# Designed miniproteins, single chains, continued (3): the designs that were tried, part 42

Each design is a single chain, and the fold is of that chain. pLDDT is the mean over its residues in the fold that is shown.

## One batch from the design tools (miniprotein)

Design m9380
Fold by ESMFold2-Fast:
Structure m9380 (fold): chain A 159 residues (1-159)
Amino acid sequence: MKKIVVIGNSVGDGLTPELDENGHELHLPREKTAAALLGERLRRELGYEVIDLSGSYFSLSNEVQVETLKEEILRIKEKDPGVVMIVIIVSAPSDDPERRAETRALAEELAKELEKETGLPVLVVDAWDYVEPSSRSYLSEEARRRLAERIFELVKREL
């Protein structure tokens, strides 16, 4: 079966503005993430699977996390010739345009490296216009559906 690798920070991983009883950040159930909603649609309409590598603590400004992620993608590609595309979902706080520009530039650099090393198309998707107005990268349920829809339409043009 053909597969798409999805990479995302807290937006991909389904971080919420809610805290648990101990003050820890709550995550959505995995099936409610933007990557999962994309994966359900890709499977239904195109017969593709999603490999979700999204993580709330993933930072494009952390070289060790970027290299660990590259090694994992290369290992997935070597073991699974069904991988046909990579999608990088990027977000920054809605009130920080400098951090948005920096995070975008780092994602486009990582995309060029992954394209060169894997020979796969890499799609960078900015989730900025879907982030709730806050100092944190959160997505409402509607914003996650709209983001998954947007990624689906982009993926469908490149395949």
Scores: mean pLDDT 87

Design m9381
Fold by ESMFold2-Fast:
Structure m9381 (fold): chain A 65 residues (1-65)
Amino acid sequence: GEAAGGVAVAVKDYEAKTPEGLTLKKGEEVEILGVFDDGTALVKSLATGKVGIVPLEYLEVTSLR
């Protein structure tokens, strides 16, 4: 797929339903590590350093790298 990277902010609270998911609070910043065809992204929390999957609809990209 096309390379995606950058910083995003959670636009609403997301609660992980699986161990691979990452729970985010509205306003939390993440680094985008990759984007999947199903509309999810692999992200790293800037607050905790934890990596997980979050739906793109919960994220607003603020900066691309």
Scores: mean pLDDT 77

Design m9382
Fold by ESMFold2-Fast:
Structure m9382 (fold): chain A 130 residues (1-130)
Amino acid sequence: AEVEFKGLGDIKAYLENGGDVNAHDAQGLTPLHLAVQLGDEELVELLLAKGADVNAADKEGLTPLHLAAQRGNLEMVELLLKHGADVNAADKEGKTPFDLALESGNEDVAERLKKALEEKGLKLIRPAPK
């Protein structure tokens, strides 16, 4: 019942043969998680265009945005945020993508995610005047 992907070629072949874009492996990793881990922005855009869930969580509660933040890929973080990635998603330990960026020493990514959190907080606290 589990799908298994070994890399970029396996994911592309799976999709070209009509595979489910939101299928997951034994760890709950979707093709989108693996594309982010590989740093393949073109594959990420292809998957999102095919209806991949930008906020899919693996068995540890890690979203693609968590993985991009942990790896320090600022361009991938920007791409995922443009597609509606939840900047406030928490993993099973309660860590957000911002927490993982800080833990991994990715200061530029951490500053970008902090700004996104502040923008979201402002919108929730002070909705636009009627």
Scores: mean pLDDT 79

Design m9383
Fold by ESMFold2-Fast:
Structure m9383 (fold): chain A 70 residues (1-70)
Amino acid sequence: MDLALRGLELLSEGRAEEALRLAEEALRKDPNNPLAWYVLGQALRALGRDEEAAEYFEKAERLFREESKL
């Protein structure tokens, strides 16, 4: 969670490449972390890769909904 949240902060500073790296690290630890997928999508969007970002947002949305079933 912390790594993904830090990634969002990096995005707000225009450091999309570092945010991508951080999101990948978070996913390596927890591949079912919806925030990490969301940060990955946001970073790609910030880099102008909107089509790729959409795919990762869809992944994050699915995982986020699964968490709500607790």
Scores: mean pLDDT 78

Design m9384
Fold by ESMFold2-Fast:
Structure m9384 (fold): chain A 110 residues (1-110)
Amino acid sequence: LTPLDVRLGQAAYRGNVEEVRRLLEEGADPLKAGTLVDGRFVHALHIAVRNGHLEVVKLLLDYVREHYGDEALRFLLTTPDYDGKTPLEIAREVGHEEIAAYLEERLAEL
């Protein structure tokens, strides 16, 4: 986990689409933990989903599919956070219906 990966998580938390795009272009790894929370790692995707940032969610998933492929996208979509919740489970629990629908569509295409 590099400072760049930590900044990716922070940008996802804030919903800053432009900063997320630039950090990914600068080499931040969306498949690594975006933030260290209570000694455990979470992906930037988990953070963006929890905070309701649909455009960041879309950017992260499109970037991963384009640059890392469908297996990496499946990994990102199915990996639980430190509470054992997948991105889709987080979206449903928090009530981000548009994000939940988007995640369901992406999973159905895999």
Scores: mean pLDDT 82

Design m9385
Fold by ESMFold2-Fast:
Structure m9385 (fold): chain A 65 residues (1-65)
Amino acid sequence: AQELLARAVKDYEGKTPEELSFKKGELLRVLERLPDGRLLVESLETGRRGLVPGEYVELLPVERL
């Protein structure tokens, strides 16, 4: 399975369980990429998942041989 990691570049506060709240610097696992630029992610710190704007996170390189 291809695992994508992202790091929050800004704080984000979700108002529903469908949206994830996170703080700048938080590590997130990308579960799904939506065509409108939003991501379904899971926080590695809290274990919660939700939708976030893609501009609030930076995708991390995962290539390692």
Scores: mean pLDDT 75

Design m9386
Fold by ESMFold2-Fast:
Structure m9386 (fold): chain A 132 residues (1-132)
Amino acid sequence: SPELEALERELFEAARAGDVERFRELLDEYLARGGDVNAADKYGTTALHEAARSTSPGAPEIVRLLISRGADVNAADVMGLTPLHLAAASGSLEVVRILLATPGVDLDAKDLLGLTPADLARATGNPELIAL
């Protein structure tokens, strides 16, 4: 429905912004209307991808909320990037820790360039992230 598509766009925007309060309200409404927590846009991007690449202080809580609602931590976008790839590339230590603690996370997933999340972590030069 047009309302569900509008809620999905707003949900992705709140995830990118790290707006925890707005994200909770939008997610509850979206799911109540039959929305899929794993809905992907034309690029294969899910709300979890958007939250994982966010550098906002609110990103860790949004990631935890999405996982609690059944988000697929191994969802790959059109480039083969998983949420863990994006969190590693963004340098978000807390988001990486949350994803690593999630049962069934694929640490060895390769993007279209053959790079794993650990390869992207090494490229950041952040020793704390590389040690995770």
Scores: mean pLDDT 88

Design m9387
Fold by ESMFold2-Fast:
Structure m9387 (fold): chain A 81 residues (1-81)
Amino acid sequence: NAQDEDGFTELHKAAAKGDVETVRKLLADPSLDVNAKDKYGYTALQVAELAYYGSPSEEYKEIIKLLREHGADENAPLPGE
């Protein structure tokens, strides 16, 4: 789970796509940095939350739950805050 040139991990990409199965597989790795930020300062949790607010779906809701259960920081500052 290396970051690309934009700082996006596979976790960021799966969260943005609503890919619950990929998120579950990635979170099974205890070495995964669940709180990794992309180059814009967003965590995967923040990406999933933004996606959910724009298009509420069960997939994004489940991803948010899974990320929180695996130590995602709900108090991480948003970019510019």
Scores: mean pLDDT 76

Design m9388
Fold by ESMFold2-Fast:
Formats: structure tokens, sequence, C-alpha cells
Structure m9388 (fold): chain A 81 residues (1-81)
């Protein structure tokens, strides 16, 4: 089973944002990190279920929501420098 290119690109972009956020994790509170971990876990499960079902549209929606969540967290961490 080959993933569509757009799904692979969306996943890659989310991974890049997560890597950047990990460098700034000390600027997030323990509660914020826990909340982020829980939300990302939910979106990861949603994306995995969609991919297993061949629902590329649902997978892309979950990955895009994860990307927006990571971008918000990254902006907040940057603002606290």
Amino acid sequence: MELPPEVLEAARRADELLARLLELKDYLSEEERKRLHEELGRLQREAAAALAAGDWAAALRALEEARRLLERALREAEERK
C-alpha cells in the first residue's frame, strides 16, 4: 500500500514542526506539554484509522489539524523567549 504524495508531504511537514517545537519545549509549561501530547495523540490515532480505511481526505484533515496545532504551540514557545 503506497501512501499518496500529498499525505506523505503533510506528514513530513508535521514532523518538521514537531522537531522544531522539541527544541523549544522548555518554554512550554508541563500542563501545556501534556495537553499538546494528548491532542497530538488523538490526531495521530485519527490519521492512522483514516489511512487504514483508505480515507485520504480524512487523513489529510487530521494531519492538517496536527500541523495547525504544532504551529500554534511553536508560536507560543517563540513568544516566550
Scores: mean pLDDT 81

Design m9389
Fold by ESMFold2-Fast:
Structure m9389 (fold): chain A 81 residues (1-81)
Amino acid sequence: SKIVSLLKEALELVRQGRFDEALELVQKAIDLIRSGEKLTPEELKEAIRLAEEIGVLAWLHGHQDLVDAARELIKELLKKL
């Protein structure tokens, strides 16, 4: 999945302290979901897990923009359940 691949890359960028680059990838994932990109149930579960981890790490490091984007991503993913 393009979405899962983007979120795995975003999480790795967050772990490297590259929060602005991670935000760009999270926004791309949101755009793909909104444009109708399909996820299998397993890909959806993995995407939610990755989004939650990104959000927690962003919150711990004080990156509110990325926290808000991760929350928006989770809301969009939950609409696909």
Scores: mean pLDDT 91

Design m9390
Fold by ESMFold2-Fast:
Structure m9390 (fold): chain A 89 residues (1-89)
Amino acid sequence: SEAIEAARAGDVEAVKASKNPGAKDERGYTALHYAALYGHVDVVKVLKKYANAKDYKGYTPLDLAAGQGHKEVVEVLKAAGAEVTKEAE
């Protein structure tokens, strides 16, 4: 997915231009899951509508950001109403 590739790279403009930013890959990851995993705050801010999407193991983007210690991403996702499926520590 173009949105997923752009989110991995932190390319905000390419994410905004994508036709399906909610598309899931083979792991059930959306572009927002990858942005949260890699700490791309700007990408997270434009994809926050997908904050409650779960991967095929039941993880949200917030779970991935918390697991990686991306504090700013965690705060942005919490403000967007994101659910946590695992307690951070």
Scores: mean pLDDT 79

Design m9391
Fold by ESMFold2-Fast:
Structure m9391 (fold): chain A 84 residues (1-84)
Amino acid sequence: MEALEAAKNGDVELFKKGADINARDEDGRTALHYAAENGNLELITPEADVNAVDKDGRTALDLAAKNNNYEVIEKLRELGAKAE
């Protein structure tokens, strides 16, 4: 789960070295959820599951909207993110 800790801290290097971008933590969150929450555009890649939901049913788009990360919202929509 070190890769997800890196995502929480905004570190993208582990994913560039082949860490699984779609791995889920204990809350069902992927690196994309943390990238959207933190505004980290580099982790918002076409390989990420943009419609993945956490244990509370929240998508990366929901977290980006909560934090007013408009650039993240736009990138997620470009990759096919759907609000409900």
Scores: mean pLDDT 72

Design m9392
Fold by ESMFold2-Fast:
Structure m9392 (fold): chain A 65 residues (1-65)
Amino acid sequence: KLNLKLRVIKDYEAKKPDELSLKKGDIIEIIGVVSEDTLEIKNLNTGETGNISRLELRKITEVIE
């Protein structure tokens, strides 16, 4: 499996109960696709999993691997 790793560049506060809050400097991994607009992610720093919109993820992260 090729897992895309992203660095959080801006704090994100979950807007929905199924979303994950993220802190600047966290490394996340995309682990699934929920829908056209929603990704399932894992925070590698905390081990937490949750959802985030593709649009929000694009705004708050940079690709590192």
Scores: mean pLDDT 81

Design m9393
Fold by ESMFold2-Fast:
Structure m9393 (fold): chain A 80 residues (1-80)
Amino acid sequence: TLTDERFEELLAAFKKYDKDGDGTLSVAELKEFLEELGLAENLSDEEVRELLKQYDKDGDGTIDLPEFFNLVISLLAQKQ
């Protein structure tokens, strides 16, 4: 479960990697974010695509803020 402080940290990171300001992250932007957090050291593009696909409700090939948080929460739950 994310604390309010962790939620704000992730929101700031999302905005940092959302270079286009469209409110979504591409596969490449998501990969860079996950690598920076140490959640996904050297993930393949295929692995990132599969993660994004699982949380991409809109089917547009990008991940919005709520989908992004759900993905990160799932990854953190699998980490010790």
Scores: mean pLDDT 71

Design m9394
Fold by ESMFold2-Fast:
Structure m9394 (fold): chain A 69 residues (1-69)
Amino acid sequence: MTEEEKEALFKKYDKDGDGKLSLGEFAELMEDLGLSDKAKELFEKVDKDKDGTLDYEEFKELFKIIEEL
């Protein structure tokens, strides 16, 4: 997946437009990718601040992990 595709995907699921994905929004994205069963585990792994959201940089880091699955 390209940088542009990742940004487009992030913006598609960022329903409130705050530049962050909630766990629920992230779970919808992961379901679209066929990885819904790993959504919570992956989210918790990259949510370093434990604020319950992923910014775009954390989202890109997450895709490096997903590409290894």
Scores: mean pLDDT 74

Design m9395
Fold by ESMFold2-Fast:
Formats: sequence, C-alpha cells, structure tokens
Structure m9395 (fold): chain A 60 residues (1-60)
Amino acid sequence: MGKIVEALEDYEAKTEEDLSLKKGDLLEVLEVVDEENLRVKSLKTGKEGIVPKRYLKEVK
C-alpha cells in the first residue's frame, strides 16, 4: 500500500479526472501529478482521481 492521506476538508470534483472528498476520508497516494496535485485512490469507494495537496494530510 502507498502513502495514506486524510481529507482535511470536503472537496467537490470540478472535472471528470478529479475526485470528490468528504472530511476524514482516507486515501492512498498513487502518483504525484505536480507540485499542487496528487492522484489518489479512495479507501472507502475504490475510486481514483486527482485532488489538490492542500486538502490532504499524511496519516501518522
């Protein structure tokens, strides 16, 4: 399993490639897309998509 991150805030997907989040959702980091965005997989739904890093925190 890759790095696990938690959604800090609710986020609504703006494009087909984006993933909607609810605060407290746990996600696996699949890829660093750029300095601002990660490709993640929801552990709750199994859906994959792009999310801005600012909405995510590493689980320790």
Scores: mean pLDDT 80

Design m9396
Fold by ESMFold2-Fast:
Structure m9396 (fold): chain A 66 residues (1-66)
Amino acid sequence: MLEVGDIAEAVEDYTATLPGELSVKKGDKLLITEVDPVNPEIVLAKSLTTGKEGYVPASVLRKIEK
């Protein structure tokens, strides 16, 4: 599961459909800024490409390990 402070990569495009959501493109890098343990399928993330922050489905993200 994604955790606060993780860097993740978008594995597919996602278009924001609700206020507060973030649109991402495949290959975008994001910093995970908040995870709700009740709704772990949606995370708050900051795009390292655009600097924008918003909610993204965890299913379109993959944690980057180093």
Scores: mean pLDDT 80

Design m9397
Fold by ESMFold2-Fast:
Structure m9397 (fold): chain A 153 residues (1-153)
Amino acid sequence: MTQEQLNDLLLQAAEEGHLELAKLYLELGADVNYKDEYGRTPLHLAAYNGKLEVAKLLLEAGADVNAKDDYGRTPLHLAAYNGKLEVAKLLIEEAGADVNAKDDYGRTPLHLAAYNGKQEVAELLVSHGADVDAKDDDGRTPRDLAEENGITL
């Protein structure tokens, strides 16, 4: 098994939520911060898919909570986009994720929650000091996107 094959298996285990395989690959020396062809780490894939127990394991193994993919998105952007409330809580409350991190379009996690109608994650982000009036590169705010999608901030 090459180091690259071991890291790809950790990415797959993080995406699918295979906790015991993710443990095994980390014990075999998989890089917890390895990036796929889109700049995504195992923690991005766990956050996107809502794999709470794998996200905890990756953070305990020293995953960068604020790692950026090739679009400037953090794991918290991907949790917010998909409404993964329990992973968003873990990233904010236990791992100290930047709630106001900007992607390469000037969007925060709260813009992505608002745009996708993710009410519970939007409320979580606001309760942790997300800027509701932050502008993206189009000059839109999370508030504008929330009004368009019928959610309250």
Scores: mean pLDDT 98

Design m9398
Fold by ESMFold2-Fast:
Structure m9398 (fold): chain A 133 residues (1-133)
Amino acid sequence: SAALGAQLLAAARAGDAAAVRALLATPGTDVNARDELGLTPLHLAARDGHVDVVRVLLELGVARGLDVNARITKGVYKGSTPLHFAMDRSPLISSQQKLNLSDEDRAAMVEALIAAGADVDAKDLEGKTPLDY
């Protein structure tokens, strides 16, 4: 299961929606796996602006216990949820690919997260909500 979780994290980071879909169909895949920085697949997809991966994770992962409001448990981003990363426009957090997203694609990603139950009032380490970004 640890190997499947690592594969899901790698697929989410790469923006490989087909690999994410296949892994979510695989029994024993931890949909809430965490990397060395404490980020989940949903954090990684939202951070890097992989809208298609976010949609697949929400469509198939929620029924499997995916935590839409997963908080980072360590480091400078402690307390941040996937919605914080979806809203953030900072070059320190957001990839070049996410900074180049259309306003329509960014809105679609944010709307999908909110529709799946993302907490718009969640506070990060600085006391900021996703809307503050």
Scores: mean pLDDT 82

Design m9399
Fold by ESMFold2-Fast:
Structure m9399 (fold): chain A 160 residues (1-160)
Amino acid sequence: SIELIGEAIKEKVEKELGAEVEVEIKSERKLLLKVKDKDTGQVIGIVIELPESFPKGEIVIAVAKAGDLENGGFVIKIKVGEEITDEEKVAEFIAEVVTEVVKAILDDLLPKAEDIEKKLNEIGKKKFNGLIKVEVEHISDPEKHEYGKLILEAEEFAKL
């Protein structure tokens, strides 16, 4: 299923944003992506961690722009209800989440976490009838946050 998620993200991001996407599978539950905007040359790193219970449970996504750790990064948590069994539909939703977050960052402003969260929850409500909740947090100091290690890993991968 991790391969399905990586392919879904790559296809959607490349098609909708005109970016180049590199995918690295680190384990059955961990995926790294590097997104390069062809127009600006901006590079965004992404780390995705899946729960052992996938598609159910909490999916964690960390996003950071290469060379921009002074502005921190973003952590997105996708909380998937126990009734959800469609792995492909959840993989497509992860691709939508990643595409929206990357697009917001590439628009040359530090986007508001609240605005991203609201948009993603509107998509989730329509697609999963309220059985998925998305939380978005801007982490200004990754060294002091429980998910800060994933933000640092995302930024490091973006610089490779």
Scores: mean pLDDT 87

Design m9400
Fold by ESMFold2-Fast:
Structure m9400 (fold): chain A 60 residues (1-60)
Amino acid sequence: MTPEEVREIAERILELNNNDEKVALAIGETLKKEKKYDELKAVIELLKEKGLKEVAEKLE
């Protein structure tokens, strides 16, 4: 799965969960655990765009 595809899936999950910070953190932590760093970077940028800056910072 490409970083772009993972970003699109993450955006869908976040929208279904009203951009919940705990859901955002869980997505990022899963990618970090799986060492999917390019996908994680794409999701971090998405989180910054959605105003979830504190969650994005925790994942860096």
Scores: mean pLDDT 84

Design m9401
Fold by ESMFold2-Fast:
Structure m9401 (fold): chain A 63 residues (1-63)
Amino acid sequence: GGKTLAKAKKDYEAKHEHELSFKKGDELEVLGDVDDEWVLAKSLKTGKIGLVPKDYIEVVSEE
């Protein structure tokens, strides 16, 4: 599969070490689905990888 790109729809503050904090408009690369509510993603702004709630992002590109 190709690279899946997403943008943050709203701000999120991480509640645990393995979660990503991000701001509305930040760009993310989706690395994989964890469950129906969470994805594993990489912040393109910071390079950090962590869990992201699906409701906070919009997929904008897939190769």
Scores: mean pLDDT 81

Design m9402
Fold by ESMFold2-Fast:
Structure m9402 (fold): chain A 87 residues (1-87)
Amino acid sequence: SELDERLFEAAKRGDVEEVRELLRQGADVNAKDITGNTPLHLAARAGHVEVVRLLVEEAGADLDAKNSFGETPLDIARREGHEEILA
């Protein structure tokens, strides 16, 4: 949906307030893009700790979701060197 597409973009940008608003409007926290990436995958890839925290702790995002490459959000965070996401 348009809400889910906006959620992907907000997660990529690290826009915590926009992520919160889109989830409030009914965006799917576990939506998958064309590559199977969830908002959590995209936030983890970019190193946006505050968005990751919101998605996991408040919105109940699936930590075990695998994209089309078989990667979890943690796999992506480790590859990109964003160790702070694992704290």
Scores: mean pLDDT 87

Design m9403
Fold by ESMFold2-Fast:
Structure m9403 (fold): chain A 85 residues (1-85)
Amino acid sequence: IDIKELRRLLYYAIMFGDVEKVEELLKLIKEHKDEVDENGVPLKDLLNTGKDFSPLGWTALQLAEMTGNEEIIELLLKYGADPSL
């Protein structure tokens, strides 16, 4: 899978409130959790790192919290996003 493109798609899906796309992408992350991205970061850690995910270094969960989409917040938590970060 193209992890760089997956990260980009997840960012925009969260920003625009595309619940179905977020769930689809989270399933792909779970299936490929032990694969590493172009920077050597495992996909299982993607939801809990902000550095390469968003321009301001926000995590996926922090982005979803900013947009206020409760369905996306719930999906991210279900798939392992850490709210303490």
Scores: mean pLDDT 74

Design m9404
Fold by ESMFold2-Fast:
Structure m9404 (fold): chain A 82 residues (1-82)
Amino acid sequence: MNRATAVADWLIREQVTDPETIIAVMKPFLKNASEEEKAEAVRRILLARPDLLPHAREIGQALGLSDETIDRVIAEVEAELA
């Protein structure tokens, strides 16, 4: 497990629900992460917390993901939740 995945799993276990807090906690740990590692971390959080889907673009952009990657992650999460 890389650091991005580890911090996402920690946020899920601690039941952190506030998008601003998720961004503040994740951003330092994702500073040197690849876009795919960041995307995987966001995907894991959204799968565990579907109520955050309306905030997925804000979270992804704050963590340095491209709009194209954010759109892909949202589509993947929606498909898995269907």
Scores: mean pLDDT 77

Design m9405
Fold by ESMFold2-Fast:
Structure m9405 (fold): chain A 82 residues (1-82)
Amino acid sequence: EEKYEFTDEMLALMKKVLDKDKFTLAEAIYAFVEVAVKEKLFDKNSNIVHLSGTELGKILGVDEIDLSDIEGIEEKLLKHVK
């Protein structure tokens, strides 16, 4: 499986969940979702992660992420690869 080196900001965030230097897309999505759930940003009814006004949103540069749109999640996370 392809492994990616994320930017220092994204790497610091994901290391709170998985202590790795390189992540597969599946591992990166898992780490992102775990952070979003812990920070109570995930709306299970809509499958939307609400990022507007959050530090996580500032790092990703987006106001929301739809967890049912796997391709959209992958595209947004890949913008933060070195």
Scores: mean pLDDT 80

Design m9406
Fold by ESMFold2-Fast:
Structure m9406 (fold): chain A 63 residues (1-63)
Amino acid sequence: MVGDVAVALRDFPKQTPYTLAVKKGDRLVIEKVLDDDWVLARSLTTGETGVIPKSLLEVVGRV
């Protein structure tokens, strides 16, 4: 999981200062697994880092 490149399966708007906003098809790097439901990720589209639901992501490779 950590170091994996993932694709957002759906749009996810920014909910808090800590959440990562994504659009469907955006790619991101998983920086840390926080728990069963959430990861800390960095958007490859915007460069922003934040928490995002694990269920929204499909792993497609590694950086």
Scores: mean pLDDT 77

Design m9407
Fold by ESMFold2-Fast:
Structure m9407 (fold): chain A 80 residues (1-80)
Amino acid sequence: MDTPLHLAAREGRLDAVSPDADQNAQDENGETPLHLAARYGHLEVAQALDADRNAKNKYGATALDLALAYGHEELAAVLA
């Protein structure tokens, strides 16, 4: 299930990143908000998330794997 934090990460809405939100919640694909920020290249959102960087989606991919796959080199460097 997509949480409001998943939507914020997908849209790059830094203002909607709440520290009280479950930052490790997984959607239907096993993706956390950090996975979505990495996929869509939202560096500032990814840095604001206090999330488990080792979490894997249903395909075994981490946020770092997604950042590299989608060509977000600066975000990948932050996650490495």
Scores: mean pLDDT 78

Design m9408
Fold by ESMFold2-Fast:
Structure m9408 (fold): chain A 88 residues (1-88)
Amino acid sequence: SKQEAARLFAAGAIYLTAADILEEMGKVDEALRDKGLGYYYLGLSYFEEGNYDKAIEYFKKARDYFRQAGSPLAEEAEKNLKKLEELK
C-alpha cells in the first residue's frame, strides 16, 4: 500500500540518519548495521511500490553493509534479491 511504502521509506531515512551520527561517534559496527537497515527499508519501500529495479539496487546496498557488519540480516537481503530476480 501507499501508506506502507511511506512508512518503510521513513524508517529507512531514520536509520540512515542514525548511521551518520554513529559514524561521527566512531561507532563503526553500529553505523554499518544501521546503514544496512536503512537501505533494507528503502528496498522494501520500492518493492511495495512495484519498483523492482530500485528495490534490487537498495537490497544490494543493504546486503553489502550487513556483510561488512557481520549481520545475519545479509542473508535476508539476499533472499529478497533472489525473489526479485525471479519476478523480472
Scores: mean pLDDT 87

Design m9409
Fold by ESMFold2-Fast:
Structure m9409 (fold): chain A 84 residues (1-84)
Amino acid sequence: STSERAAKETAALLLVVGAIFAAERGDYEGAVNDLEAARELVREVDPSNEKALEYLEKAIEAAKKGDAEKAIEYAKKAIEAFKE
């Protein structure tokens, strides 16, 4: 349903925002968990948004490497792609 989709899209956005705050405080495990959950939601509700999925994957890889700057950069790009 449209309402269920909107709720999941909002949840994905909030998870990516949570991942940005986690990365800023050096919580890379928390950032990875939030980004992976957001990616799963995007794959379910908007699987054609290749740009958002690409940026989420890059953010996850950066967070796994402990690269806060790149994790935050790609997470912000994923949020911009959600608006498209």
Scores: mean pLDDT 88

Design m9410
Fold by ESMFold2-Fast:
Parts: sequence; C-alpha cells; structure tokens
Structure m9410 (fold): chain A 65 residues (1-65)
Amino acid sequence: SIEPLAVAEAIKDYTAKTPDELSLKKGERVYILEELSGEKVLVKSATTGQTGIAPKSYLKILEYL
C-alpha cells in the first residue's frame, strides 16, 4: 500500500474529465499519495477509499505527513 504524503481538503467541487481522474466535492478530505507533473496529484478519498488524479489547485494542504 502507498503511504500518504499529506492530508488535503477540496476547496471547491471538481468533476472528473477522464476515467483516471477523481471527482471531488467541496469540503471532502483526501490523502495525497503522489505529486504528478502539470500541477496534478494522485489522491485517495478519505470517505470512499477511491483513488484518482485531481488538480492540486482544487486542494488545500492541511498537514504534510
């Protein structure tokens, strides 16, 4: 299993544009697993456990782990 780098919160709603992306709701907590190119991150939803890519600009870092 991948150990998370940080805990973050979605600051606004995001709708996934591809199957590799994860949709986010404002206020949703996620774990950042990996920082990717192009201001993207691989995240895991704290509520559903689903993983996917999201734009880093839609997230507020709460704590680095």
Scores: mean pLDDT 85

Design m9411
Fold by ESMFold2-Fast:
Structure m9411 (fold): chain A 60 residues (1-60)
Amino acid sequence: MKEELGKKLLEAAKEGDLEEVKKLLAQGADINYKDEAGHTALDLALAAGHFELAEVLKKA
């Protein structure tokens, strides 16, 4: 359950889908969830250049 929400959170962060990120966090997605490479949603948003999304992730 937590892994599924965490994976969706990472994917939404890569795509810059702010609305989906907010919905996943409201559903209890772990903001500190890490991929196999140790990347969090914040790391992926920054790497993709989604700075507004990264700011939202910092506040959550």
Scores: mean pLDDT 79

Design m9412
Fold by ESMFold2-Fast:
Structure m9412 (fold): chain A 102 residues (1-102)
Amino acid sequence: LGEKLLEAAREGNLEEAEKLIAQGADVNYKDKDGNTPLHLAAKYGHIGVVGLLLNTPGTDLNAKDKDGNTAYDLAKEYGHEEIVKLIEEYAEKKGIKIIEKK
């Protein structure tokens, strides 16, 4: 399930991601490079999957990959401005501080 959720996030397959989460996929599952589904969705610009993951209970917004990047860092690096804003709005609503790489 976790590996399939990583692929759904990387490809932007919102319907598959929803089904896998409903089946109990670990939303914080990490690949060999430390990427969670949120990292991959943010890196590849898949705003629908980012929104789904942020609204799923237990999603770790501040998880770091092996290079120390959060999903927020990757969205900024790859120029996905609407995803940057979505993460900022979510963090404000939930009282979560965004951890970012300096």
Scores: mean pLDDT 85

